# Designed miniproteins, single chains, continued (5): the designs that were tried, part 42

Each design is a single chain, and the fold is of that chain. pLDDT is the mean over its residues in the fold that is shown.

## One batch from the design tools (miniprotein)

Design m17530
Fold by ESMFold2-Fast:
Structure m17530 (fold): chain A 89 residues (1-89)
Amino acid sequence: SMLKKGEELIRIGKRGKEAATILVEGKGKGADEETLREIHRAVAEALEAAGVPLSVFDGSRSPEELKKIMLEAPERLIKEGKRLIEEAE
């Protein structure tokens, strides 16, 4: 179902955006290991869903470029999910 797919992309994107914002703003410093694992998982899921390869984290890219990628990928999922919902019958 295009509706369910759109809803899932928005869910993944919103969770990924929240997690990426925590990491980018440094608000994850002092969090326990389990919480950090969940934050990293949410970002990884959003990146995978957006088609961003893990090779972007090979150390060749600047921290500023990586922060941009982590924030932009979830936003693209939210936009695509909304498009799918609008086209669903």
Scores: mean pLDDT 81

Design m17531
Fold by ESMFold2-Fast:
Structure m17531 (fold): chain A 77 residues (1-77)
Amino acid sequence: MSAEEVARRIGERVAEAAREAGKDEVAEEILKAMERGLKEGKPAQAVMDVLKIAEEAGLGDEGEKAVEEVQAEMARE
């Protein structure tokens, strides 16, 4: 799995968690931060920005879980 694909999957999972919590605006902010970092060629920064937005929105545990789930997907390749 590429660094860009890892960042995209983390961002998508955290955005989904935000929507499930009724925080659609936060989900859009997360997706914009992810896309910005990827366009700049900075997938690690994209992940950091996504996780920061999640933590500030009270979704820090969901952000951590998203990272763990994507790491588990990488281990199955």
Scores: mean pLDDT 83

Design m17532
Fold by ESMFold2-Fast:
Structure m17532 (fold): chain A 73 residues (1-73)
Amino acid sequence: SRAEQNQVQFLVAFAEKYRDGYRDPEAVARWFVEQIGRLKSLAARREAFARLSAILPEELRAVLARLAQPLLA
């Protein structure tokens, strides 16, 4: 839906703005996983995961990859 596309775009914009580092990478990555889980369509979840994985620092990408897998099936 348009609302889910807007939410994905918001998450990407947030990640781009704060990509220079996070005080608590595990907590930030868990927050992104929670936001992805709030997206109802599998397509929107996969798009959010792919776009965030392209821009997040490696430490956050590793946590996101580990925790998001059940949401992408």
Scores: mean pLDDT 80

Design m17533
Fold by ESMFold2-Fast:
Structure m17533 (fold): chain A 69 residues (1-69)
Amino acid sequence: AMKAQFQLDMAAFYERLGDKANAYFWKARAYEVLGDLEKALEWYRKALEVDPDNTYAKKKIEEIEKKLK
């Protein structure tokens, strides 16, 4: 029933802790679950700016860019 609630709750949790990298990462995952690929791409890029070693975010950016062109 709650497609992205867990991901949004995780994003809010990390945002309260001041962990921007994980907060942005979980926001991206939430939008991906909702099918909003353009917003997911935006948040994965923000996560990668904070944590450039996030291989998962880098891979997702490449995959989503290929889908959106």
Scores: mean pLDDT 81

Design m17534
Fold by ESMFold2-Fast:
Structure m17534 (fold): chain A 79 residues (1-79)
Amino acid sequence: IQDILQQGRLLLDSTSISDQAQHGDRLYQLLSQLGGPQSYIDDMGSLTQGIRSSTDTSQAQDMGRGAYHIGLSTVRYLS
């Protein structure tokens, strides 16, 4: 649980698309390992791929906020 919150914050604080995608990949792994809902896992994967494929930092930031929201929702689910 603490690892999800930490990676989510690191994703939001990241200034590069590659760093955001790296933290998204780690969140995807954590959600899968901890048994989060499949819909959240799928959405995290899609958002991380979107971040990695983005050509605009503002687009990546928007998707990063979505990924962080999924991370928080997963923590609430696991609580």
Scores: mean pLDDT 79

Design m17535
Fold by ESMFold2-Fast:
Structure m17535 (fold): chain A 81 residues (1-81)
Amino acid sequence: KFEELYKEAKEAIEKGDKEKAKELILELVALAAEAYEKGDYEKAAEILEKVAELAEKLGDEELAKEAREAAELLRKKGAEA
C-alpha cells in the first residue's frame, strides 16, 4: 500500500539511507502508474504528491516538479471525466 511505502521512504531519508529512499520512491511511482492504468486518477495524483514531497527532501528538484505537475493534471482529468 502506498501509505506504507511513503512511511518507509520517510524513515529511510531520516536515517540518511538515500539509496533505500530512492528505491521506495520508484515503487511509489510504479503504484501511481498502476492506479492511472486502472483509471483511478485521484489515487494516482495522491501518490504523486507524496513522491514530489519525498523527492524534494532528497534534493531531486526535477522529479519533484514533474510529480507535482503530473498530480495536478491527473486531478483535473479525474474531475473532467
Scores: mean pLDDT 82

Design m17536
Fold by ESMFold2-Fast:
Parts: structure tokens; C-alpha cells; sequence
Structure m17536 (fold): chain A 63 residues (1-63)
């Protein structure tokens, strides 16, 4: 659960083209024990339309 589940959800949302859901899940990673700065970067990348960069940051935030 926690950060890893949110990172997986953020990756799935980003790749599905749902930038708003990807951002929401990504910024939540820090609240679940992940890296909040990387989660914020993942959210920003998702809003910019960069799904692969968003996915990479989300995974790193949960590691």
C-alpha cells in the first residue's frame, strides 16, 4: 500500500492520458511515505503531457 500503490496509479493514469488524475496521485506519494519532491515533479510532468517522465519520477518517489 501507500506510496507504491499511488505511484502505480500515477503511472497508469499518466499513460492513459489522464493528466489530472496522474498529478493527484503523484503529489499524494509524499503523504504516504514517498519522496514529496519527486512526487511533485511527477505531477508537474503529467500536467505538461510528458507521461514517461511523470512515470519515471513517480516510481523514483516511491522507491
Amino acid sequence: GGAADLAAAAVAAARAGDALRAEKYSVGIGSQGGNPELGQKAGQAALAGDAERAAAYAREAAS
Scores: mean pLDDT 85

Design m17537
Fold by ESMFold2-Fast:
Structure m17537 (fold): chain A 68 residues (1-68)
Amino acid sequence: GSLEEARKLIDEAGRALENGDYDTAIELMEKAKEVVEKSDAPESEKRVLLEQIDGLLDIARLRKEKAA
């Protein structure tokens, strides 16, 4: 699949984080990771997106803990 789909999921996850919907953000980022892993793109490009996804996952988990 296209890395464009993963980027859209990352954008949606960012929006969910801004709205305080941490569970939705985590689900969207897990989906983005799956799309990247299934992509036929070069490993270097996949690595950049996986770094972004991991960063957003860390933020979502930390914000969820602080909101509890």
Scores: mean pLDDT 82

Design m17538
Fold by ESMFold2-Fast:
Structure m17538 (fold): chain A 74 residues (1-74)
Amino acid sequence: TPLAERLAAMTPEELEAEVKRVFDRLIAHYEALGDEENVRIFREVEKIALELAKTDPEAARTVVLGLQRLLDGL
């Protein structure tokens, strides 16, 4: 997929920015719905995903791919 190819080519800084981008979109979606529970959950998961971008970039890329597929289905 185009996103998978882009993620493979990303620097650590670019990957961190991409993690923030997908979580910002998910959080904004649930904030618009008034879903405070999912907003809280995704903010905590974002912290873990940002750490993965530094310590396990392959896991972070997998998270971004999965979340983008969720966003595309919304």
Scores: mean pLDDT 86

Design m17539
Fold by ESMFold2-Fast:
Structure m17539 (fold): chain A 70 residues (1-70)
Amino acid sequence: MPIDETEVGLSLARMYVAIGKLLASQGKLEEAIEEYRKAIELAKESGETPEALELIEEAEKLIKELEEKM
């Protein structure tokens, strides 16, 4: 059976959330939103696990907070 890439996708999604938070702290709001969107896409591709759904919810909240500042 080919290797299950679901765990890799979630790990990458978490990394993109961390990068987005760093960019947001630097005032790079548009770049931060792009990183959060990448995290959401990777989490969605990873499947509907509780961990993926929590990450998607966190990233969506972070996007809303940044859009309010733009």
Scores: mean pLDDT 78

Design m17540
Fold by ESMFold2-Fast:
Order: structure tokens, then sequence, then C-alpha cells
Structure m17540 (fold): chain A 79 residues (1-79)
């Protein structure tokens, strides 16, 4: 159900924020991307775009342009 998907997304966001704060950029991006997909599955397009954009932004800042494009596509395909 949508509430369980949203709860999973919220937990993934917390894990992503911790990974980001610890400097684990790849893990943070993967967790933000998964959170965005769960938000999209829950029908929450606003949070899906928010956290999907954060994943893309982190990879771009790390110089990983191809990986940023792949992460963005995964979120877009879930919308």
Amino acid sequence: NAMELRKKAEELVKQAQKARDEGNIEEAVNLYTEAAIYYAKAGDKENALRYGSEAVRLYIQAGKEKEAAKAGKKVHDAL
C-alpha cells in the first residue's frame, strides 16, 4: 500500500542523509535513488523528484556524469 511504500522511502532518506554526512557519496546516491523510486511507487511525485534530483546533484558534484544520468533515468522510469 502507499503508506508502507512512503514509510520505506522515508527510512531510505534517513539512511541516505547519514551516508552523505559520513562522506559515502555513492551509498548516499544509491539510497536517495531508491527512496525516490519508492516515493514514485507511492504516488508521491513531489518527493520522488526532490530526492531523485538530490541523487543526480551529488553524482554531478562528484564528477560522475554518466552515473548521474543513469540514476535520473531510474527515477523518471518509476514516475
Scores: mean pLDDT 88

Design m17541
Fold by ESMFold2-Fast:
Structure m17541 (fold): chain A 70 residues (1-70)
Amino acid sequence: SEEEKKEAEEIMEEAEKRVKELLETNTEEGIEDIKLIAERLEVVIERYEKVDPESAKKLKEKLEEIKKLA
């Protein structure tokens, strides 16, 4: 649905912003927080994939980039 797509996109945007902020802190706690964000995003993307697999694929690519940073 459009609501689920919007929620998934908003969650991803907030997560990307937070990850960027955490990377700028250059702390061990920041890296652990990035890992936690990645785990939470996996759940959101998995649910969204059942509704819109094509858009979810793009979110998964962003998630993999986030995981590489942790």
Scores: mean pLDDT 75

Design m17542
Fold by ESMFold2-Fast:
Structure m17542 (fold): chain A 61 residues (1-61)
Amino acid sequence: HMEEIEKLKEEFRKLGEEMAEAVANGDYDKMAEIARKLREIGRKLRELGIEPPVVGSAPTA
């Protein structure tokens, strides 16, 4: 399962980067789509017994 987990974590990270870009552009439709994909990957990780990574750990104003 490690290879599968690593692939899902990598996809989660890439989607997090896309989310940051969507936020910067104020593109709410893309944010919603990316959030949907992040939830799906997070669900799959939990089914494998893995805690999904937190997107954005830096404090905002």
Scores: mean pLDDT 73

Design m17543
Fold by ESMFold2-Fast:
Structure m17543 (fold): chain A 79 residues (1-79)
Amino acid sequence: MPSEEELELEIRITLVTMQAALLKRIADRTGNEELKKKAEEVQKLVDEAIRHLSTDPERARKLIDEAEKLIKEAFKELE
């Protein structure tokens, strides 16, 4: 059974992945290269976090924290 921390990280990873996909779709429709780059950077952070999820959850958490910051900044620019 995964720990509560691991489950919370998996939920956060899922949400961030969905938000990155939405940003990429917006970027593709609007031709916004800056949003596309941010979405790609978020996906890279998510991929690294998944690799560390079971072996180094502290590193995974820091990577997801950074991905969430990028998502927040990108959506703030859209508001």
Scores: mean pLDDT 82

Design m17544
Fold by ESMFold2-Fast:
Structure m17544 (fold): chain A 75 residues (1-75)
Amino acid sequence: SLIERLEEEIEELKEKIEEAEEKGLEEVAELYRKALEYYEKALELAKKGDVLGAEIEEGIALIYLGVAKLLEKKS
């Protein structure tokens, strides 16, 4: 389900934030934290039955996640 997918993505992202922080990659960690913020908004909307709202917030999270991954590759 959408809720299960979002919960899984949030858990994985929390691990990525911890790893980035431990490595001193502060800019990467900050972008992952922004992605987490939007994934958590998506999860709240999904739990309320607002699937469209959840998908929009997930889309924003994916943009931050993509930028974080690109920056991490340059580190």
Scores: mean pLDDT 88

Design m17545
Fold by ESMFold2-Fast:
Parts: sequence; C-alpha cells; structure tokens
Structure m17545 (fold): chain A 71 residues (1-71)
Amino acid sequence: SSDELMKRLLELEMKERFGIEDEEEQKKKIEEEIKELEKLLEEYRKKAEEGDRKALTAEVALELELAFLKS
C-alpha cells in the first residue's frame, strides 16, 4: 500500500539522516517527531483561526504528515 511505502521511505530517510539501524531507535525518533509536529499543529491551528492563510496551509500539511506517521 502507499502508506506502507511512504512509511518505509521515511524509515530509510531517518536511517540515512541519523545513522539509526535499530528499529526501536527509529520508532523512538518517529515518536519524538510526532510530538513536535503535534505541538506545531496546535500553534498553526490558532494562527489559522485568526485568518493567517500561510498558517492554514501549514495546518493542512502537518495534519497530512501526522496522519501518515500515525498510520
């Protein structure tokens, strides 16, 4: 499936970027990324509610990335 493929591509990128070979370590880094993205999403949601069009675009992009990482 496309979700499995995208998850695998992300895992490969994480391995290349951080030199992480262990699956547990990769999972931990993905969980850390999810937490940071959720924090950013909350901040951009507030700005989008204020009429910031750039924040609205960022909100949509972050929601899609989080949906992918959590799938």
Scores: mean pLDDT 73

Design m17547
Fold by ESMFold2-Fast:
Structure m17547 (fold): chain A 78 residues (1-78)
Amino acid sequence: AKELIDKARELVEEARKLLKEGKYEEAIEKAKKAVELGLKALKEATTPEEVAKAVGVVIGGIGVALEAGLKLGKLYEV
């Protein structure tokens, strides 16, 4: 679980950097990978600390993907 959490955290940081640079498609791809690894870590988590860290990474990745997707996708729904 720890290696998955660490790698997912790195991907979230990369995605946030790409988002700041306006590279929304690349930010989404990194964020999707981070969420995938974070969910795998969450499924394997057996301690409260591992659960908290895995959830944090998943939420972070979803947040980046959503923001990048909204900017890229030109969302019109209210």
Scores: mean pLDDT 78

Design m17548
Fold by ESMFold2-Fast:
Structure m17548 (fold): chain A 84 residues (1-84)
Amino acid sequence: SEEQEELLRRAEELARRALEAARAGRDEEARRLAREAVEAFERLVELNRQLGLENKPTLTPEELAELRERLERAVAEVERLIAE
C-alpha cells in the first residue's frame, strides 16, 4: 500500500539521517532522528497488522523481521557513535 511504502521510506530516511548526524557529532539530533525512525517503523508494523485483518497485501513476518533487524543495527550504531 502507499501508506506502507511511505512509512518504510520515512523510517529508512530517518535512520540514514540519524547515522549521518551521529558521524558528524550531532548527538542530540542523531538521538531524535533515531527515535523518529523507530516510531515510523512501529507505525508500519501496526498498519501492517491492520491491513492483514482487512485481507489487504501485507509485508510477511520474515520481511518485517529483516526490516526490524536493519533498524536495530542502525540504532545500535548511532548509540555506539554517540558514546565515542
Scores: mean pLDDT 87

Design m17549
Fold by ESMFold2-Fast:
Order: C-alpha cells, then sequence, then structure tokens
Structure m17549 (fold): chain A 78 residues (1-78)
C-alpha cells in the first residue's frame, strides 16, 4: 500500500540522516553530500501526491541505485 511505502521511505530517510552524520564525523564530506542529495530526492518522492505506488517505487529504486554507484566511485578514488 502507499501508506506502507511512505512509512518505509520515512524510515529510510531517518537512517540516511544518521549515516550522513557518521560520514561528516569521519571527514567524508563528498559521501555525506551524496547521502544529503539522496535524502532530498526521496523526500520529494514522499511529498509528491501525484505519483502512483508503482511510480514511487520506480523513482525510489532509481535514486538509490544512483546513490550507491556514486558512493562506489568515491570509495574507488581512495
Amino acid sequence: STAELDAGLKEAIAQLEKERETFLKQGKFEMAEVVKKTIEKLQEILDDKSLSLDEKIQKAKEILQEALEEIRELYEKQ
């Protein structure tokens, strides 16, 4: 259901905020910035009342896939 997805997205955003804080404390500012942008994009999906359940799932998957690839590239540059 949309309500269950929205609850899951809120939980994911809360966890990402915690991870962002951890990266900031470690001086990993570029990784923290990727997480911040991911949070902002997921919040936009959560707040968009025009999106269907399937559209929300698809957009969230794309956002998370992009974030994981950006984090992977940052680890490879170390």
Scores: mean pLDDT 86

Design m17550
Fold by ESMFold2-Fast:
Structure m17550 (fold): chain A 59 residues (1-59)
Amino acid sequence: GRAEAFEAAARAAAEAARAGGDGKTLYQSMVDGARAAGGELDDDEANRAAALGHIEATS
């Protein structure tokens, strides 16, 4: 569902950021993770998941 898609996106974003990926790689991994979980994110949710993943990986 939507929550599962968001969690998958945030996790994928964090993994991409930890791997030293750029913002585009992070965003693509996040979108792929959300779709694999059977959901889609709106633009605000996608940006939020990417930001949270990046912060989590870099803090």
Scores: mean pLDDT 70

Design m17551
Fold by ESMFold2-Fast:
Structure m17551 (fold): chain A 119 residues (1-119)
Amino acid sequence: SNEPTRLELTIRELGEKFDLPEEVINGLQATFSLPDVRPALIALAEFVAELLRQGREEEALEAAIRLLSAFSEDHKIPLSELRKELERIEERLDDYKVEDKELFRRALEILREALERLE
């Protein structure tokens, strides 16, 4: 289809709202265009962590709700599968090489809250 997907529109709107560089917008588009849950959740957690670092906690939750909803709907993946994969990421947090582990943990908590609000 020549029409933009809900994911494409959501990422573009959030990119404009947060003045994201075009490279970051393109990276999010590439990651979320694939039905691969784990890379999408990790990329979303990193994006949410950046918003939290900037003190934009309410906007981080809004962005997570919108992106998780759009990803679920566009790829026809149940929210329960996103939650299961998020739980696996949380259990293996020590295996991820992230710059700020506490900030990344807070980002995962925001993703969990977003999923709870969508259920």
Scores: mean pLDDT 80

Design m17552
Fold by ESMFold2-Fast:
Structure m17552 (fold): chain A 103 residues (1-103)
Amino acid sequence: SEKEKVEEALKKVRELHAETERAYQAGDPERGEAILDEVRKILEELLKASTDPEVQEELQSMLDRIDVAKALLPELTPEQRLEVMLRIVRDAVATLESVLKRL
């Protein structure tokens, strides 16, 4: 079901958020960027599977925010990149929690 797919995605993105926190503590922006790419892939797969227009809009909005953040990363210091990635992954968790409440 769509609800079960969102629940599984939320669990994975929460694990990826914890990994982003570890990348931040380790000062590893390359690991943070790899995690952000995995979050983007999870959200894109959910968007393609979704039939609810409001859910599609929330997922697309979050994907757009990830793409804007990724475009800014090369202009930032390693520490600033990690701060941006941590905030974006946290926002992805919040988006999936919001989507799940609608299902």
Scores: mean pLDDT 88

Design m17553
Fold by ESMFold2-Fast:
Structure m17553 (fold): chain A 92 residues (1-92)
Amino acid sequence: SREEAVRAVALAIHLAGFYFMVKNPKASPEELENEKAALLALLRTVFDPATVAQAQALADQAIAYKKAGDVDSAVKTIDQLTDLVLAELKKL
């Protein structure tokens, strides 16, 4: 449906935003937390609480890696988050 297509596009935009913010050396921790909050709010409209909890844990881990200066591990963690979201979307 159009509503499903709009939600899929919004999810793709927020996932891409989080990915590029983690790669950006000028992105603040506050900007990362705000993007995480926006992504999780959208995920809550589509997925069950267990899936949202897994997504939150991955997002928190990505931010933790970024704060530690481990951008490569942060990016890999966002890839895992993206894979989780795509796998769960296919079950809907």
Scores: mean pLDDT 84

Design m17554
Fold by ESMFold2-Fast:
Structure m17554 (fold): chain A 63 residues (1-63)
Amino acid sequence: SLEEFIEELEKRAEEYRRKAKELREEAAKEKDEEKKKKLLLEAEIEEGMAALLEGVAAFLRSL
Protein backbone atom coordinates (compact mmCIF):
# COMPACT_ATOMS: atom_id res chain seq x y z
CA SER A 1 0.00 0.00 0.00
CA LEU A 2 1.00 3.66 -0.31
CA GLU A 3 1.18 3.98 3.50
CA GLU A 4 3.49 0.93 3.77
CA PHE A 5 5.71 2.38 1.01
CA ILE A 6 5.93 5.78 2.78
CA GLU A 7 6.78 4.05 6.10
CA GLU A 8 9.56 2.05 4.37
CA LEU A 9 11.02 5.30 2.90
CA GLU A 10 10.93 6.95 6.36
CA LYS A 11 12.60 3.89 7.94
CA ARG A 12 15.35 3.86 5.27
CA ALA A 13 15.91 7.60 5.74
CA GLU A 14 16.34 7.04 9.52
CA GLU A 15 18.90 4.28 8.80
CA TYR A 16 20.86 6.65 6.47
CA ARG A 17 20.79 9.37 9.20
CA ARG A 18 22.10 6.82 11.74
CA LYS A 19 24.93 5.73 9.40
CA ALA A 20 25.88 9.38 8.73
CA LYS A 21 26.08 10.04 12.50
CA GLU A 22 28.38 7.01 12.97
CA LEU A 23 30.62 8.20 10.09
CA ARG A 24 30.87 11.72 11.57
CA GLU A 25 31.74 10.26 15.01
CA GLU A 26 34.45 8.10 13.34
CA ALA A 27 35.77 11.18 11.46
CA ALA A 28 35.97 13.16 14.75
CA LYS A 29 38.36 10.47 16.13
CA GLU A 30 40.42 10.18 12.91
CA LYS A 31 43.90 11.82 12.93
CA ASP A 32 44.73 11.19 9.25
CA GLU A 33 43.46 14.18 7.20
CA GLU A 34 42.76 12.17 4.00
CA LYS A 35 40.84 9.43 5.86
CA LYS A 36 38.87 12.08 7.80
CA LYS A 37 37.92 13.82 4.52
CA LYS A 38 36.70 10.51 3.03
CA LEU A 39 34.59 9.72 6.13
CA LEU A 40 33.03 13.21 6.06
CA LEU A 41 32.28 12.86 2.32
CA GLU A 42 30.61 9.48 2.97
CA ALA A 43 28.57 11.06 5.80
CA GLU A 44 27.42 13.86 3.45
CA ILE A 45 26.36 11.29 0.82
CA GLU A 46 24.35 9.33 3.44
CA GLU A 47 22.74 12.59 4.68
CA GLY A 48 21.85 13.52 1.06
CA MET A 49 20.21 10.12 0.53
CA ALA A 50 18.22 10.53 3.77
CA ALA A 51 17.06 14.04 2.74
CA LEU A 52 15.94 12.72 -0.67
CA LEU A 53 13.90 9.88 0.88
CA GLU A 54 12.43 12.25 3.52
CA GLY A 55 11.41 14.66 0.73
CA VAL A 56 9.75 11.92 -1.33
CA ALA A 57 7.91 10.57 1.76
CA ALA A 58 6.69 14.09 2.69
CA PHE A 59 5.51 14.69 -0.90
CA LEU A 60 3.59 11.38 -0.97
CA ARG A 61 1.95 12.19 2.42
CA SER A 62 0.73 15.52 0.93
CA LEU A 63 -1.30 13.72 -1.81
Scores: mean pLDDT 92

Design m17555
Fold by ESMFold2-Fast:
Structure m17555 (fold): chain A 80 residues (1-80)
Amino acid sequence: SERERLERSRRVAEEVGRELLETVDKPLEKVQELLGLDPNQATAVLLLVSQGKSRKEISEFIGKEISEEQYEKVKEIIEE
């Protein structure tokens, strides 16, 4: 039946989505643990570092000072 076909397609899409999240979530979780940020702030930090923004610009954006060591570690996480 069409309903059974749609349910199978939905389950496959959910499994593929879960596997993709497991691959992408590791850098995000590492940044959250390193900086003590919520997921939205950690996502913003990853994006801004990927765009080549300075430590000062990122610190001003999130409203929290990031140390030189923390900034370098975020760069290492992105390059892994």
Scores: mean pLDDT 72

Design m17556
Fold by ESMFold2-Fast:
Structure m17556 (fold): chain A 75 residues (1-75)
Amino acid sequence: SEKRLEADILLGLGLIHAAIGDLLASKGDLEGAIESYRKAIELLKEALRIDPENEEAREALREAEERLREAEEEL
């Protein structure tokens, strides 16, 4: 379905932005990491609005929110 495809694309983009955040954090770019995690959270929340039962998106969102909290505490 079109909505499922949109949710899957948003999930994929959210995961990519979270991975970029992890890479930037590993290099000490905490400001860049925070921006990437915020973008990941936005995308993952939109994926869950379309497909609320998507466990992968829910878990990815939880992890991105935790990574954001950790990066903000390091500032």
Scores: mean pLDDT 90

Design m17557
Fold by ESMFold2-Fast:
Structure m17557 (fold): chain A 71 residues (1-71)
Amino acid sequence: TEAGQLLQKGREALAAGNYEEAVKYFEKAIEVNPDLPEAYRLLAESYARLGDTQKAEEYRKMAEEIEKKKK
């Protein structure tokens, strides 16, 4: 899927230490499919690596809320 391809590119950027690029790919994945808790968790990790602890916490909570709705 399009979202799956964006997640893959984001993970590659994250593994390479390109955290800003990873954020961009994960944000695009969420635009394509906003109900992907994995994308929010990866975005939280990327922001944590950039030192943005507030955004990391925010996206982690979003992932938890999406998972909670799926129950």
Scores: mean pLDDT 84

Design m17558
Fold by ESMFold2-Fast:
Order: sequence, then C-alpha cells, then structure tokens
Structure m17558 (fold): chain A 96 residues (1-96)
Amino acid sequence: MLSKEEIDEEVEVAFAAMQLAIAKRLPPEQRRDGYRLAAETLAKLSRVTPEAVALAREIGRLMKEDGDLETADEIAAYLESQGKTELAEAVREGAR
C-alpha cells in the first residue's frame, strides 16, 4: 500500500496498538482511558482492516479481564456511532 491514505491508515492502526501496549502497563483507572483513546484512533480509520478488527477485539478482551464490561459497552457504542460496526462487534466479541 503506497497511497497517502493507505499509509495514514497503517500509521493509525500502529498508533492504536501502541496506545493499547501503554494502557496495559497503567493502573486500572488510567487503563480504561487508554482503551478509549485506542478506540478513538480506530474510529478515525477510513477503512476497516483485519489488524484494526484484531485490536478492537483485544480492547474487549482486556476490559473483560479488568471486569469493566460497562466501559466495553461504551466503547462498542462509540464505534457504532462513528459507523465502525465491524469494530464495535469485535469489541463485544472480545468482551464475551
């Protein structure tokens, strides 16, 4: 992928992955804010890639581990509101 749009999407996916890696190292209260930031980055994508879907599922999984299903539902609803239905479903799948 060599277009500017495609490069920008790959950079945003990589940035979301970095945000999740940082969030995992934070205390639980700050960790949920990190997951929200990663979801906001994914919401900016013009195309949904398999890598973005995997990151959305990982957000749901991490929030399930933290026992924070309320924030997982909030993030899924946010992604749906941004037209990212596939990412919202991935978050719900991870939180199951």
Scores: mean pLDDT 80

Design m17559
Fold by ESMFold2-Fast:
Structure m17559 (fold): chain A 65 residues (1-65)
Amino acid sequence: SALEEEAKRLLALSDEELAELRAALDPEERERLNLLVRAGVEGLDEEEVRRLEERRRRKREELEA
């Protein structure tokens, strides 16, 4: 899966590379990256990560109303 491969790729980065990547991202993208890293550490659950992303997007839209 794309999320699984991305999480593995992120876990293979050095601390310096990961920090630089995070610094270059928008806050929302940075949060997604943090979720992927966490999922990789705990064991990949692609469905749960995707569900969290969708829920966050919906909550953001509701708060903007």
Scores: mean pLDDT 66

Design m17560
Fold by ESMFold2-Fast:
Structure m17560 (fold): chain A 58 residues (1-58)
Amino acid sequence: SEEVERHREEARRVLEESDKKEEELLKEGKIEEAVRVGAEGGVEAMLHMSEALALESE
């Protein structure tokens, strides 16, 4: 379904943006901020993937 695809796409986008921001922060030596951004992005992506799985099961 389109909603499942949207959630999967959103999860991928969040992970890609989080990875990019984390890499930029690491280059700046902002290690604690990079870890926080990575963790937050991971949680947000996981929630989108969980929603996609729930919708796919219908």
Scores: mean pLDDT 83

Design m17562
Fold by ESMFold2-Fast:
Structure m17562 (fold): chain A 95 residues (1-95)
Amino acid sequence: SRVEELRESARLDIRNSALLVGEAMGWSEEEQERLAEELLESSLEEAIERARELVKKVLTEKELDVKKVSIASAGAINMVGAEFSYEQAKRLEEE
């Protein structure tokens, strides 16, 4: 139960990061949801890595627009949450 709760928390954080990245890029709501689904089709470890690279790409390659930078930064914070939840789930599975 606790492991499942932590894995679900990680999935929600990954989804939220994908939605924020898509919003920062000016994508439609449908395109944002498609990105979230695409990321979550893989393992949580792979999804975290891919989402992290997307957040990094947006922060690095976009012109400085304070609003877009703020949205992408919120995506980065969600990724820290996803990594934390996934690490806790792995530790509990080892016991």
Scores: mean pLDDT 76

Design m17563
Fold by ESMFold2-Fast:
Structure m17563 (fold): chain A 55 residues (1-55)
Amino acid sequence: SDAELRALLARAARLLHALHAAGREDDVQTFVEELSAARSQAELAAVVDRFEARL
């Protein structure tokens, strides 16, 4: 659980950096908003998975 959460947050951080480095400012903003709205680890994972699929 804690290890899975840490891995998920690391994925989120790498993805955020990749979007920012690519100049995808609208995607960065939407990603941050959706991450901030996530109320569970499952919702956080769903947000990360969706944005990774769009890369």
Scores: mean pLDDT 84

Design m17564
Fold by ESMFold2-Fast:
Structure m17564 (fold): chain A 79 residues (1-79)
Amino acid sequence: AEEDKKKAIEYFRKAAEAARQGDGETAVSYAEKGLEYAKKSNAPQEAIDHLEGAILAAKNGRFDVAAYHAERAIEIIKK
């Protein structure tokens, strides 16, 4: 659904922003919400893999990597 896709992109952007600010807990929270909407929108597995990568990176304090993965997920979903 278009609304689920829009929500996924919104949460991915929020996750990337939180990761850039060094807020791992907020980055994980937004990435998990984005992942939920991505799955509801039947997003490509490549996008889902990037979101899972963002969550893992944020949990490990790798905020640069978390932001990268969230931005890649946005790019894939927008195709």
Scores: mean pLDDT 82

Design m17565
Fold by ESMFold2-Fast:
Structure m17565 (fold): chain A 60 residues (1-60)
Amino acid sequence: MDELIDKIVREVAEETEFDPSKSLQEHVDAFLKKLEEALRKAGIPESLIKKKIAELRKLA
């Protein structure tokens, strides 16, 4: 399960384009939104999705 979550995190990060006209916070918010959607599509339990998103927000 953790391996699948880590794979999805990497895939979403690779798809998130850097836009110099936007703030760092806007990039973080866009990344987390895409990640949440990708995790739901993969069938990850909502409790684990919330935990992962909260962990990543602490690093931003």
Scores: mean pLDDT 75

Design m17566
Fold by ESMFold2-Fast:
Structure m17566 (fold): chain A 74 residues (1-74)
Amino acid sequence: MEREKAVLETAIGLFYAAEDYEGAIALYEEMEKRGIEPSAMVLAQIAAAYRALGEEEKAAELAAKAEAKGGKAP
């Protein structure tokens, strides 16, 4: 479980860094499908990916989840 989570989170980070926002989101959906809870960092990355794709409502929802999970409010 933890190893699988680490692999998926690393892959999400790589796709996000490559500006493959749809690929990053697909891996996030795979995490949820497998019952793996995303880290605050992954939630923040996917929120940014949704925002880049114009999905502002989904981005705001995921950003709020990331903050609740351990992000400090600015």
Scores: mean pLDDT 79

